# Designs tried in a protein design run: designed miniproteins, single chains, continued (4). Part 40

Each design is a single chain, and the fold is of that chain. pLDDT is the mean over its residues in the fold that is shown.

## One batch from the design tools (miniprotein)

Design m13372
Fold by ESMFold2-Fast:
Order: C-alpha cells, then sequence, then structure tokens
Structure m13372 (fold): chain A 84 residues (1-84)
C-alpha cells in the first residue's frame, strides 16, 4: 500500500471515531518519528475502545513505514485481539 493510500484509509477510519483527536495526534507522532509519544497515544486509543481492528492495522502499517517497530507490533497486536 502506498503512503498516500494508507493516509487516505486512515482519515476514513478516523472520521468514524467519537473522538478523532488522539488518533490524529498519534499519526503526527509517528510521522515525526517520536516513538515515546506515539506509544503513549496508542495506549490512550486502546483504552478508549473506540478504534476498530482496521484502524489499528493501518496505524501499525504507518508505524512500520516510519521505523517505529515497537508501536507497529503493539498496534498489530491490538488489531489481532479485535479481529472479527
Amino acid sequence: MSLEELLERLEKEIEKLSNPEPVRKLVEAILAGDEVEAGKLLNEIILSDDASAELFELLGELAEHHGLEGVAKRAFGQAEELKR
């Protein structure tokens, strides 16, 4: 998946959220390469129970693209827990 396509799919999933702000901040942290901030924001999103498995998979792919391996593994793990 291209970065452009990934960001487009992320925006569509973010629009479905009751509170999109934490996910938007997480995307910004990932794009900035800030693994510590991204990890904190990912924890907040997991605890909110608002995000879909698809959103966590897209966040994991974005983190992987930016070399944030710990964030990517955790996002993919949460997506797996929520899968169907």
Scores: mean pLDDT 82

Design m13373
Fold by ESMFold2-Fast:
Structure m13373 (fold): chain A 74 residues (1-74)
Amino acid sequence: MPSVMERLNEAVRELVREMERRFGPDFGRDSRPLSPAELATIGALWARLLRERLPPDVADQQIATFTATLDTAA
C-alpha cells in the first residue's frame, strides 16, 4: 500500500510533467519569478493532482494550505 508521502511524490512528478507540457521542457530552469497567471495555473493543476492521488480529506487539507499561502502572498 503506497503511503501518503509516496502518493504526494507521485503527484509532484505528475505536476512537473504537466508544467513541462504547458510551459516547455526547460520550465523552472530559468530563475525568473512566476506571473500571477502562471501561479494560478500551477495552483489549479496541483489541486487536481492532489485530488486524483490522495484521499479527499488529505487532498482538501493540502489545497487549503496552498490557498492560504497564496492569500498571504497577495
Scores: mean pLDDT 70

Design m13374
Fold by ESMFold2-Fast:
Structure m13374 (fold): chain A 67 residues (1-67)
Amino acid sequence: MTVIVVVAKEKEEGLERAIETAKKELGATEIEVVVAEDAKKAIELGQELSKKTGLLAVAAPGGGLVS
């Protein structure tokens, strides 16, 4: 299962942890990484992409699961 990980440019810290969460907690076999301008945009983009694709999304570092 593919999981989308959205990272804010200013907070790239936590990307590795978000990827690990997607793999271990959500059972992701594939990860799609998308970069957003800021944390708020990362959450909004993650929700939008999740709705369009039907995939789970995780926002790093602050938003957690945004599906």
Scores: mean pLDDT 71

Design m13375
Fold by ESMFold2-Fast:
Structure m13375 (fold): chain A 83 residues (1-83)
Amino acid sequence: SSQQLQQALDRALQRFDDVLSKASVPPSDDVVEQGRQVIRQTLQQNGPTDQSVVQAVNRGLAVVGRLTRRRLVQNGRVDDVAK
């Protein structure tokens, strides 16, 4: 049911946020939002099981890792124009 999906989503987002709060490099809000969208999509496709929650969190974290790496590459290419 939609209520079970919402409960699974809440659990997945709580776990996702907990993992991100322990990261040494804090991800940007934009990156976090994209991870949350992937979690929602994964649960809509796979249903509201504990296995699906774990899978959704892992996929969301993978997206955050990828996007964080992209931001690091972009920042590393920014020259100090003030020099």
Scores: mean pLDDT 78

Design m13376
Fold by ESMFold2-Fast:
Structure m13376 (fold): chain A 81 residues (1-81)
Amino acid sequence: GELSKKSKFLIELIKELAEKHPDGIISVEDAESLIEEFAKKYGLSEEEKKEIIEIIKRVAQTEDPSKLDISSLVETYSSVL
């Protein structure tokens, strides 16, 4: 399918996460905080915000549910970053 507004937003968010967290690991709490800030700045709906949070949690999941691997996000979206 075509890239939606939320998919383009997700790509930009992944770039920001990678720049700010070069160690590749972020807490779910910190990730959700950054997503909330971006959603407010760029005028995302609650539905779009929830979809983005779900995608990030699904792709960047680790064995510890409180931690996300940003390297997994970068690898998954490397062709479009």
Scores: mean pLDDT 74

Design m13377
Fold by ESMFold2-Fast:
Structure m13377 (fold): chain A 59 residues (1-59)
Amino acid sequence: GTSYKALEDIVKKTPDEPTLKKGTVLPGAMVTKLPDGNYRITLGGEEGIVPGSALEEIK
């Protein structure tokens, strides 16, 4: 299935947002493409929005 790789470190802006290290691979089930070109990520019950440039779609 589709997966997504973090192209940069994603630091949480608020306590309820997830943090990702550069190179982390997320399954597509945890990632939602948004109409503004950003992504919504759900990790461990936390939810955050990251810019479209922060993730690379991989098969």
Scores: mean pLDDT 74

Design m13378
Fold by ESMFold2-Fast:
Structure m13378 (fold): chain A 92 residues (1-92)
Amino acid sequence: MKVELSEEERKEAEELLEKAREAARKMEEAVEKLEAGKMSEEEARKVIEEQMEEVDEAARRLAELGPEAEARATFERMRAAVAKIAFDRILK
């Protein structure tokens, strides 16, 4: 039936979404800086690994809050995955 998030659960979902969005953005920025020669491969790898873990953790917690929150996280997970693929391709 209807599953409505509590006020605290909505706040948690918003904070988790912001974390996922910021992590995905940092991954995209690291790839762009690596391509521009403004960041080393080692520095970019560290950002990609750390931020991917942040996205995965936030997405897991959002999935526990319900399908609507999980769907919102899916876009940020996609962005993170694309950035990781782009990073791996630059190293080849």
Scores: mean pLDDT 80

Design m13379
Fold by ESMFold2-Fast:
Structure m13379 (fold): chain A 110 residues (1-110)
Amino acid sequence: AVTQPSSLTAKEGEGVTITSTHTIANPEKVTWYHNGEEILTIDSKGHVLKLDPRYRGRLSGSHDVAKKTSTLTISDLKKEDSGVYTSSVTDADDGTVETGAGTTLTVLPK
């Protein structure tokens, strides 16, 4: 299972961290999506395999295999960062993908 918060609200210019937890013993990678589009992929060793350049350095993340947690951090929030952020975890043993229900981020004006 992949669990993430259902909703978060922040103001334009602030930062936000979305944390997901999973139950997969041998994860290969975690992929984060914004409105169904892949923005960040991190492997089990913390290597960033994919990072969307449209975020212009405002995007970072982590994957802690021992804690079974992944974070997505967005700095200097813009209204366009609003939307649904989804975490997916790929199992290294069989290649199955488990996906969270999504976090709706609302970015309010400054």
Scores: mean pLDDT 86

Design m13380
Fold by ESMFold2-Fast:
Structure m13380 (fold): chain A 83 residues (1-83)
Amino acid sequence: EELKKRKEEVEKKLKENKERLEYLKSTTPVIEEHKEAEKLLKEAEENLKKFLETGDIKYLEEAEKKVEKAEEILKKIEEKLNS
């Protein structure tokens, strides 16, 4: 079931990226990118919730996009720490 796998992947990425954000916030000074990532993860979670309530694939697609953007921001923060 394609939609079930996509939902499970978004749930997994939300959990992982929330953990990454909390770790980065605990180990580095809070910067604007932390706030942007936090906002995107919150928006992704809200869209995933709407998908679970309505079954409308557009909310799943928005959740996927928001999680991907948050992941990119967190990766950039991590890369700066390793530089």
Scores: mean pLDDT 82

Design m13381
Fold by ESMFold2-Fast:
Structure m13381 (fold): chain A 86 residues (1-86)
Amino acid sequence: SMEELMKKAEELYEKENLSSGEEAFIKFLQTVMGLEEEKAKEAVKLLKEALKLADSDPELAIEKAIEAAKIMKLPQEVIEAIRKAG
């Protein structure tokens, strides 16, 4: 039915948008930032966890974001900006 196709399209759109965005960001970290694939995946995992915790545990969200920033080898100024945002 059209309703089943619409639900499947909505699930695929959400999963593909999240998966495509994640894959694009991993590739960006590898090609532009020079990270190894394992480190890029670890950084993305930490950022996803930080986003999920942002409303319920903002302190833990900031800690996970800082760890991701360290893996990405971001400048200390950026790490301090993330710390101050919490």
Scores: mean pLDDT 71

Design m13382
Fold by ESMFold2-Fast:
Structure m13382 (fold): chain A 94 residues (1-94)
Amino acid sequence: DLEAALRELGALLDELGAAIEAGVDEAELEALLARAREVAARIPQEVWDELRAAALARVGPPTSERAIGLRQAVVAETLGAARLAAVLRRAGAE
């Protein structure tokens, strides 16, 4: 179920955000990112393309990996897409 996958991804991103704020070790952040990527892989590519396009239209494209760093860029893109998905879910389904 796409909705369940998006909800699970959202929960993992909340954990990741809290971990980043707490300044946990890079290995712990990498483990959380790996889990988030695994859940994201269950979401069809077409859905990701739509969510990413809509997110970029609203938020703007993230800075290159060189400027921000791979971890931050991936988190920002995934969080933006997940937040947009949550907004779309509220609009389409209670």
Scores: mean pLDDT 58

Design m13383
Fold by ESMFold2-Fast:
Structure m13383 (fold): chain A 55 residues (1-55)
Amino acid sequence: MLDESRRLSDEGDRLFDESIRAFSNGDVVTANILYNQSVNLFNQSGILTRQAEAS
């Protein structure tokens, strides 16, 4: 459970970095999509962390 939370957080960081690169290249549409995906992964990671703390 904590391992899954960590993996989702790591994936979110990677997508965030890709979003910055896309934005730097002027690809605002791709950057925005990657940013939103990153936020969703961080939210899922947070939920799993809370579930692990509750058990």
Scores: mean pLDDT 79

Design m13384
Fold by ESMFold2-Fast:
Structure m13384 (fold): chain A 85 residues (1-85)
Amino acid sequence: LVEKIEELAKLVKEKTKDPEMAEQLVESLKRIKKWAEEGKLEESGRALLELSKQLPTINSLSPEDAEELSKQAKELAEELLKEAK
């Protein structure tokens, strides 16, 4: 799960055209990864689920990239929330 968060962060950095927005998104994903590493899977999953809703609203992502990244973030959030049980 931690490795999947890291891969998502790399894709977000690559696909986000605005460097400042890319940095903010990567910082959010680093916090989510840290929470997952600390066993805070519910907090990590909830934060990632909210990020998945935010991604389609970001102007510096193409609609296609935003939808794909949102889908990956949502699926990973659901995995984290399931493991939190």
Scores: mean pLDDT 82

Design m13385
Fold by ESMFold2-Fast:
Structure m13385 (fold): chain A 86 residues (1-86)
Amino acid sequence: MAPRSQEEFDRAVEELLERIVEAAETDPVRAATLATALAILVIGDLFEGVKPSERTLEALREAAERLEELGDHELAALLRTILELL
């Protein structure tokens, strides 16, 4: 894949997190699909040597907390697992 800058990586992660939280309230299948795409994105970009900023790590934590509040414990656990990889 084309290499991403740190800014592009952070942007892509943050955009996926916003979509996941939005979808979790209305379409759990879409939310799960987007969370899977986020995991693939993170793993791929880590192999390219790109790591998220502290701001993006904070956004991941906030999204996981929001998913817990919505009752989406499995999606929250997935986001926490992604955080542990970063």
Scores: mean pLDDT 75

Design m13386
Fold by ESMFold2-Fast:
Structure m13386 (fold): chain A 69 residues (1-69)
Amino acid sequence: GTLSRRIKVKDGMDLDEAVARIREAVKDIPGVGVIKDEKNNSIIIRAPRKENLDKAVEIAKKVIKELEK
């Protein structure tokens, strides 16, 4: 099955910008999906394998931290 992780973001963050930047940053990782969850101010990362998910989540967290500056 597909694995997923939810990353909560700071209120007021531009989720469309965050999702776009994360998608670009993880494009070389096979099978990764990036989805915004506006209702819960969060981003959902999906991947078929744990190794791909863990790597994508680390990259996503780095992108989110840069956007919080």
Scores: mean pLDDT 84

Design m13387
Fold by ESMFold2-Fast:
Structure m13387 (fold): chain A 77 residues (1-77)
Amino acid sequence: SNGGVVAVEPGVKLIEEGKKIFEEKKSAEEALKKLEEGVELLRKVAEAMPDPPQDVLELLREAEKLLEEVKKKVKEE
C-alpha cells in the first residue's frame, strides 16, 4: 500500500554523503544539496509512519541541525 513499508535508505545515504562532504570541507554547497534532499526524503518517510523508529527521529534531528550549520556556511560564502 502507499502507507506500507517505505525505504529510509535513500534519505540516510544522502545525509551520510552530505555529512562526509561537509566534514571533509570540500564543498558546503554540495553538502547542502545532499543534506536538503536526504532530510526531505527521510522527513516524508517519518511523517508517513504512525510511530517512527527512534533511530530515524534521532538521525533526522541531527541531520536538520547539520543542515542549518551548512546553510549558514553557504550564506557566509
Scores: mean pLDDT 76

Design m13388
Fold by ESMFold2-Fast:
Structure m13388 (fold): chain A 56 residues (1-56)
Amino acid sequence: SKVDELAAQALAARRAGLTDEQIRAGFKASGYSDELVDEAIERARAAGPDAPLPTP
């Protein structure tokens, strides 16, 4: 789903040192809805820094 794709991107960005605010701003600038962006960031946060990246 789109939320899973954005969650994977958010997780990768957090590991690269970006803040949740920076990630949210980037997604909103790309035209994604607040609901979709917030759900994606929450899923990335729930996964934690030690979770494996989802394989395609």
Scores: mean pLDDT 75

Design m13389
Fold by ESMFold2-Fast:
Structure m13389 (fold): chain A 65 residues (1-65)
Amino acid sequence: MVFREGDVVQATEDVELEGEPRFVLKKGGYAQVVEVLDDETVRVRAFGSGAVGLADARKLERVEM
């Protein structure tokens, strides 16, 4: 799946957001794509907490609203 900046995504499994501090986006949690680094790595901001970090794109799916 190809993500774009601004996309709303949902975790398909627990996803560690690699940042300072580290944050775990739980399965079913929502985030917004801030930056696409490559096909496997995106920077996201978690909804609610506002935590920002690098996430494994393979553990995320685009949400159709």
Scores: mean pLDDT 79

Design m13390
Fold by ESMFold2-Fast:
Structure m13390 (fold): chain A 81 residues (1-81)
Amino acid sequence: SKEEALRFIIKQLEEIKASTDPEDALNGLEALRLFAESLGLDEVKQILDEAIQKVRENPTVETARKVAEEAIEKLKQLLDS
């Protein structure tokens, strides 16, 4: 279901938030984007695309953590819809 997919993605973003390597975080975000695309979750994909772009522009652990936090917040709003 969409709800189960959103919960899975949020859980994976919590793992990405704890990452010590911005490249590992970026790879995780890209994998989640492909997962969202495979399920036709266009709004989720857009949120993840924004997250990926921000990490690519500033590939630091601090940016990856902040971006993951922002994505989690946006996805939680989708769960409430």
Scores: mean pLDDT 86

Design m13391
Fold by ESMFold2-Fast:
Structure m13391 (fold): chain A 82 residues (1-82)
Amino acid sequence: VEEILEKIEKMEKLLKEKYDTSEKVVQKVLEGLEQIKKYIEQKNFEKALEELEKIEEAVNALRDEEIIKLFEEIKEKLKELI
């Protein structure tokens, strides 16, 4: 669980460092990551994975290999908890 939260925080940091947070696609990803963290804190890993799937298209639209890799790692770790 801690490892997943660390990866989400790293992804949030990279998004804020690399991109303009006023951009709609970036806002969508950041809002989704915040919701995923809330579900993980509630130990609702199924809802966390559902929320992650909702932002997958927006993440891929960024075409950022580092961010996409972190996203896939978060997704795989969440699947292991279900």
Scores: mean pLDDT 83

Design m13392
Fold by ESMFold2-Fast:
Structure m13392 (fold): chain A 82 residues (1-82)
Amino acid sequence: SLMDELAARLRAVAEKVEAHIKAHPEWSKEEQENLAARELARLLADAVARHPELRPLVDQLLALLKEKNPRHAAILEEALAA
Protein backbone atom coordinates (compact mmCIF):
# COMPACT_ATOMS: atom_id res chain seq x y z
CA SER A 1 0.00 0.00 0.00
CA LEU A 2 0.99 3.66 -0.29
CA MET A 3 1.24 3.92 3.51
CA ASP A 4 3.52 0.86 3.70
CA GLU A 5 5.74 2.38 0.98
CA LEU A 6 5.93 5.72 2.81
CA ALA A 7 6.65 4.01 6.15
CA ALA A 8 9.51 2.01 4.59
CA ARG A 9 11.01 5.15 2.99
CA LEU A 10 10.67 7.14 6.22
CA ARG A 11 12.49 4.36 8.10
CA ALA A 12 15.28 4.34 5.48
CA VAL A 13 15.66 8.15 5.76
CA ALA A 14 15.75 7.95 9.59
CA GLU A 15 18.50 5.28 9.45
CA LYS A 16 20.49 7.33 6.89
CA VAL A 17 20.24 10.51 9.00
CA GLU A 18 21.27 8.63 12.17
CA ALA A 19 24.30 7.11 10.40
CA HIS A 20 25.37 10.54 9.05
CA ILE A 21 25.03 12.19 12.47
CA LYS A 22 27.10 9.40 14.09
CA ALA A 23 29.77 9.84 11.37
CA HIS A 24 30.00 13.61 12.12
CA PRO A 25 30.37 14.17 15.90
CA GLU A 26 31.70 17.68 15.08
CA TRP A 27 28.26 18.84 13.81
CA SER A 28 26.19 21.21 15.93
CA LYS A 29 22.59 20.39 16.87
CA GLU A 30 21.48 22.95 14.26
CA GLU A 31 23.53 21.17 11.56
CA GLN A 32 22.05 17.81 12.63
CA GLU A 33 18.48 19.22 12.55
CA ASN A 34 19.11 20.82 9.12
CA LEU A 35 20.32 17.47 7.72
CA ALA A 36 17.21 15.71 9.08
CA ALA A 37 14.96 18.46 7.64
CA ARG A 38 16.64 18.26 4.20
CA GLU A 39 16.37 14.45 4.01
CA LEU A 40 12.74 14.46 5.17
CA ALA A 41 11.91 17.27 2.68
CA ARG A 42 13.49 15.24 -0.14
CA LEU A 43 11.45 12.18 0.88
CA LEU A 44 8.22 14.22 0.88
CA ALA A 45 9.04 15.86 -2.49
CA ASP A 46 9.80 12.45 -4.05
CA ALA A 47 6.59 11.00 -2.55
CA VAL A 48 4.50 13.86 -4.03
CA ALA A 49 6.20 13.43 -7.44
CA ARG A 50 5.28 9.71 -7.44
CA HIS A 51 1.86 10.15 -5.75
CA PRO A 52 0.42 13.60 -6.67
CA GLU A 53 -2.64 12.86 -4.49
CA LEU A 54 -0.36 13.50 -1.47
CA ARG A 55 0.24 17.15 -2.47
CA PRO A 56 -2.70 18.61 -0.44
CA LEU A 57 -1.52 16.75 2.68
CA VAL A 58 2.09 17.95 2.22
CA ASP A 59 0.85 21.53 1.56
CA GLN A 60 -1.08 21.34 4.86
CA LEU A 61 2.08 20.17 6.64
CA LEU A 62 4.02 23.03 5.00
CA ALA A 63 1.43 25.59 6.22
CA LEU A 64 1.76 24.28 9.80
CA LEU A 65 5.56 24.23 9.53
CA LYS A 66 5.62 27.90 8.40
CA GLU A 67 3.99 28.86 11.73
CA LYS A 68 6.17 26.60 13.94
CA ASN A 69 9.56 26.52 12.19
CA PRO A 70 10.03 28.89 9.19
CA ARG A 71 13.57 27.58 8.51
CA HIS A 72 12.39 24.00 8.06
CA ALA A 73 9.41 25.25 6.03
CA ALA A 74 11.85 26.95 3.62
CA ILE A 75 13.78 23.67 3.21
CA LEU A 76 10.55 21.82 2.34
CA GLU A 77 9.43 24.56 -0.10
CA GLU A 78 12.81 24.43 -1.88
CA ALA A 79 12.63 20.61 -2.19
CA LEU A 80 9.05 20.76 -3.54
CA ALA A 81 10.09 23.37 -6.15
CA ALA A 82 12.98 21.24 -7.44
Scores: mean pLDDT 82

Design m13393
Fold by ESMFold2-Fast:
Formats: C-alpha cells, structure tokens, sequence
Structure m13393 (fold): chain A 63 residues (1-63)
C-alpha cells in the first residue's frame, strides 16, 4: 500500500481506539486489543492493526 493509505489507516485506528477507550470500555479485553491495534498501526502494520480493531469492536458489541 502507498504511504498515504498507511497514514490514513493509522489515523482511523487512532480515532477508533480513542472511541473504544474513552467512550465505552465494556471489558478489559477490548482495551487490550485496542492497545495492540494502536501498537501495530504505529509499527506500520495496518493489516494487523485493522484485524485487532475489528476483533475489539466485535467483542464490545457481543458484551
């Protein structure tokens, strides 16, 4: 992917993590997955970051 796509994806992950951590934290696993997603995004692994974020969102909706 291009650098612009990676940068945009990182910003999207950061916004989603902020939402999950601040607005609604149903369980500790959601917070942990959100933190791992942010770490992966900062490392430039957007695919892993998106997968972890999707897992956190799915877990929040199930809880």
Amino acid sequence: ASDKELEQGVLEIQAAVTKLSGEKKGNKEVVALSQKALDAAQAGDLATARALLAEANALEKKA
Scores: mean pLDDT 72

Design m13394
Fold by ESMFold2-Fast:
Structure m13394 (fold): chain A 81 residues (1-81)
Amino acid sequence: MSSKERVLKILDKIIEIVNSQPSDTITKEEFVERITKELKGEISKVDAESIFNFFDIDGTGEIKKSYLIKYLKRLKEVVEK
């Protein structure tokens, strides 16, 4: 699988996991735990933390679910180019 195809599949899975979050926000701890459990073997804890930190522009350790989904979908579109 090309690196592009791999990244797109991982982004799709992350979007689904975030979209299943029952609260309007997701904390760094919740994100890392859910991603590492659901994507076991595909993404490391360090990678999950790096992804969260990339979108956590304010550095608060918490991101609004709708905001995170919006920007993950935008990132997917950029990778598709």
Scores: mean pLDDT 80

Design m13395
Fold by ESMFold2-Fast:
Order: C-alpha cells, then structure tokens, then sequence
Structure m13395 (fold): chain A 75 residues (1-75)
C-alpha cells in the first residue's frame, strides 16, 4: 500500500514538473490543465491508499495546490 502510494505521489510530482515545462514552452492551456488534473488524481489516490499520516498530509496539500493552480489558469 504505502510503496504504491509513494510511487503515485512521485508520479504526481513528475507530472507537475512536466506541466510547468510545457507551459514555459508555449503549450495550450488545455494541455497544461490536463496534466495538472492527472497529477491531482494521482495525489488523491496516494492519500487514499497510504497508511502513513505524513504522506497523506503531503498528498492532500499538493492536491489542494494543484486544484488552486487549475483555477488560476482557467480565470
């Protein structure tokens, strides 16, 4: 469980970095939002699967930040 949750969390972090890179390269807002939405779901799933309170807290915090970033881009 926790090993899978850690991997999902790391994949979420990698997708955030990819979204930031694509945004700088002039990718469409739709493409950037799609990557952020996938990262959001990875963080939510990591929080749901993990029995480690520290990982659950970090995953929820990162999911909230991603949701806020999506709102900013859509505005």
Amino acid sequence: RDQIAEQLFKQGEELIKEAERKEKEGASKEEVILLLEIAYHLYETAAKLSTNPALVEKAKKNAAKVKEKIREIEE
Scores: mean pLDDT 82

Design m13396
Fold by ESMFold2-Fast:
Structure m13396 (fold): chain A 100 residues (1-100)
Amino acid sequence: AKEKILEVLEETIEEVIEILEEEYKRTGDPRYKEMAEKLRKVKPKLLEALAAEEDLASLRTIALAALHEIREMGKELSPESREKIEKIVEEAEKRILEIA
């Protein structure tokens, strides 16, 4: 259960970073680069904190909260990038909720 939640979060954060890096290459807007760098720095700290958590309900709550923050960040992007991030987050939320 714990390992699967960590895997979903890691995969989701990496996918969002890729979207942000591609948008930066396309637009040259430093906001996308700053968001990608922020996620890259937060990722190892978040995964370390979750790996230290023993309660699965708390783990799930923290993971879902992280996904919510990613969704909120996506609202500042283009409609196309927002839709991509929203879909990725929705799929990750479903996967986490299905983990016993």
Scores: mean pLDDT 81

Design m13397
Fold by ESMFold2-Fast:
Structure m13397 (fold): chain A 65 residues (1-65)
Amino acid sequence: SDEEAARELLREVEKVTERIKKTGKITPEEAALITAAGIAATATENEELRERILEAVREAIKAAE
């Protein structure tokens, strides 16, 4: 389901965020994953899941500042 796929992307973004926090860098592969998660957030009808995904995306980007 779209919700299950979005939930999986959320978990993956949370994992890469921890790595980004340690290195301060986003790899091209991680940037693609973060982009996919952002797109999935716009496609989900689950408001709470959408907000959670967008928060995770923002945290990943902030970790690379």
Scores: mean pLDDT 82

Design m13398
Fold by ESMFold2-Fast:
Structure m13398 (fold): chain A 77 residues (1-77)
Amino acid sequence: MIPTFSPEEVEQALRDAEELIKKAKEEKDPVKSANYLTAAGILLTAAEVGSTDPEALERIRKLREEYKKVAKEIDKK
């Protein structure tokens, strides 16, 4: 069975994903930037599987929007 995250683990995964998206945005190397973004995507997926809370799901949605924006910026590099 896929491990189910506790609310604390979801919160930590969301913080880690946010930091990785930020690092991807700030990173000048397209390969390193893509690697940070990939790691963030994995954490967002794990948090989404572990979360049923509407507030957490809204945070995931906002982080996915930032993810898509950064992914488009990397494609331009």
Scores: mean pLDDT 77

Design m13399
Fold by ESMFold2-Fast:
Structure m13399 (fold): chain A 68 residues (1-68)
Amino acid sequence: SKIEEIAEIVKKALEESGKEELAEKVRESILNSSDVETAYIAGLYALQEEASPELKKKAIEEIEKVMK
């Protein structure tokens, strides 16, 4: 599902940013989203707060492809 793809993209970006423990918590939060739009907003927020700038940009581009 798109929610699962968004969760994995965000988890990967946070893990690569050195936030391994937070990555799993954020993944679980995104997977608990009731709809794709909620998952999208949660994912973007987590990337903005916690990911490195370079990994954030790459992850956002991947999420945008999922949302198409």
Scores: mean pLDDT 84

Design m13400
Fold by ESMFold2-Fast:
Structure m13400 (fold): chain A 70 residues (1-70)
Amino acid sequence: EEFRKQAKEILLQGLEQAKEGVRADYDPETAERRIEELDRLKEQIENDEGEQAQQQIDQVAEHLKREAER
C-alpha cells in the first residue's frame, strides 16, 4: 500500500533525526548505546520485522490515509 511505504519513509527519517539529536545531547558513550537501539529499530522497519515496528508503520499509514481522505 502506498501509505505504508510513506509511513516507513517518515519513520526512517525520524530515526535519522533522532540519532543526530542523541549525538548533540549526550556524551559519546551514552549516544553510542542509544544510536544502537535506534539502528535496531531502523533495521526492523526496513526488513518488515518486529511486531512493534509493524504496529508503528501501520498506525502512521492509517493516519496518512485518514488525512488524505479529509
Scores: mean pLDDT 78

Design m13401
Fold by ESMFold2-Fast:
Structure m13401 (fold): chain A 80 residues (1-80)
Amino acid sequence: MEKKKENLKKAMEKMKKILEEEVPGAEVETELVDEYSVKIKVKTEKIEVEGILDIKSEDEEEQVEAGEAVAHALADALLS
């Protein structure tokens, strides 16, 4: 369903921007796994992190906010 994928795509774009902005030198890759799941990979000179975020909400605002929250938490963890 294209609408759900487009919302996840926006969440992915926000996550990538936050991570690239907050973590110097980070290489960020994101991909859609399915209509509810996003795979994210962040690589720095020191560490590499990969995970899957499962967003079961069908609300567009909640999907984007969830992505942003995860990106900020991941950036904080990578900088700590």
Scores: mean pLDDT 75

Design m13402
Fold by ESMFold2-Fast:
Order: sequence, then structure tokens, then C-alpha cells
Structure m13402 (fold): chain A 66 residues (1-66)
Amino acid sequence: MEDIERLRAELQRAFGVDEETARKLAELLYGSEFSLTPEEQARFGRLLATDPEAAIAELERVKARQ
């Protein structure tokens, strides 16, 4: 639990997203064998900067196919 909160705080600081968005991202990334292709990483980074909700949706889509 504390590890997820730490990751949330780091994501919130790095990308300037709100606490709820950062928490969802931390939960999606933590404890998973989650890997992104270079294209998916680039798209995720761009979306996180401009549209955090779309970034979460993209991560959920990628995770669902794994």
C-alpha cells in the first residue's frame, strides 16, 4: 500500500496530474508485468502531459491485452 502511494506521489510531481489520476496510474503500473512498446510509451507520455484521462484509458487498454 505505501509503495503505491509513493509511486502516486512521484507521478503527481513528475507530470503535474491530480491525486486521483496519479493513484489510478500507480495502481495500473504497480505489481504488474506491464510492458509498453516504444510507440505506446511515446503515446502515453504525450497523453499524460495533455490529457491524463486518455493516458489512463490507453494504459488500461494495453494492460487488458496482456
Scores: mean pLDDT 69

Design m13403
Fold by ESMFold2-Fast:
Structure m13403 (fold): chain A 60 residues (1-60)
Amino acid sequence: MSEEERNAVLNAVGKALQDLGYDASLEDIVEAARKLYPHASREEIEEAAKTLLDAVAANR
């Protein structure tokens, strides 16, 4: 697993969150991110989603 692949997954998840909103279910985020970066595994997308959601966990 390369750092480039990890960054691509993070970008795909970030776009999915922007499109769906931060109240979206993890399942919806996984489906949207896989459409943007289909080479990512479900596990990779879930880990990226947890990382990004932790950063915005305060919900503001």
Scores: mean pLDDT 75

Design m13404
Fold by ESMFold2-Fast:
Structure m13404 (fold): chain A 88 residues (1-88)
Amino acid sequence: MKKEEEEKKKEEEAEKFVQEVIKEAQDRIQQTLAELDKKGASDKEKAQAVLDVFKEMVEKIKENKVAWEKYGKFLEERLKKMEEELAK
């Protein structure tokens, strides 16, 4: 039997987890882009590096079932769009 407070607590925990994972991914993207920019990397190489970090983020979020149930479709669609953009 689910109580509204228990549902809220699980949702809050999942949201905190997702926020931390996204923040870590954003920091990693910024670091990676700065390093690539310093090396004179192409836009395509930068896009690939961002995609790789995004894939790692999606994999981490999959570990949390509640987070994946809420954000999984959005993340899969975004990943697909990034892959299609890079392929062109």
Scores: mean pLDDT 79

Design m13405
Fold by ESMFold2-Fast:
Structure m13405 (fold): chain A 87 residues (1-87)
Amino acid sequence: SESERLLREGIEIVARAINELEDLELQALGSMAIMALSVGLLAPVSVEAAREVLELARRLAEALRRGDLEKARELAVEIAKKLNEAF
């Protein structure tokens, strides 16, 4: 489905960012976001919600690369919240 494709793209974007990091806390935040996105694949997520989550994943990847722990935490939580609304 389109929503599954978008969520998988989000996982790939965050995973690529994590592979560029040496900071364990940033890697943990990215891994938590990947877990939330992966659980989202089990939920009836709308295409609109999947697009919003993909945009959040892009912003998270940028925050992770910048070393912005506070922004990365905020974005990871927002991803989880939006996906929880699908259950």
Scores: mean pLDDT 87

Design m13406
Fold by ESMFold2-Fast:
Structure m13406 (fold): chain A 60 residues (1-60)
Amino acid sequence: TGRELLRRALEEARPHLSPETVKAIEEALRAGDLRRATELLESNPAGAEALTRLGFEHAA
């Protein structure tokens, strides 16, 4: 599911994100706001890179 992909992207990007950004993404995921979680990840280079890798790896 999209939520699982976003959660995995967050875990990969976590060491390169501020604690505030990590918290915001976690809150969006808990609320089911996948659009907000995606926007927050995509706005950060590490998050965007993780999403691209995971999408390529799992979407075929």
Scores: mean pLDDT 78

Design m13407
Fold by ESMFold2-Fast:
Structure m13407 (fold): chain A 115 residues (1-115)
Amino acid sequence: ALEEFRKKVIEILNELDSKEEVTLEDIINAVIEILNTMKELKISIDQADNILSIIYDEEELGDAGKAVILLTLHILHLERIIGSDLSDEQIREIVTRIYNEAENDISKLVELLLS
């Protein structure tokens, strides 16, 4: 399960990095897909956090891939605090808000999430 989760996350990020233009919708969909994969494989928040952190440190990711990992970690942190899963609509609203704060720029989004 853990290795399958890691493999699927890397696959999602590689599909994103293959795009010449990455949109906000692409980033939102990647975050939701990772969270859904975690639920399907019955991966805990702690296990997902650890694997996503390892992928961030070990893989050579573009800014879009980095943003997706950091946003997913942020969502998992929020879910841990509230004690319940966020809906796809709530995830969309949160990601959109943070992206707007980053002036709709993916490189600035990565910088903001690391601050």
Scores: mean pLDDT 86

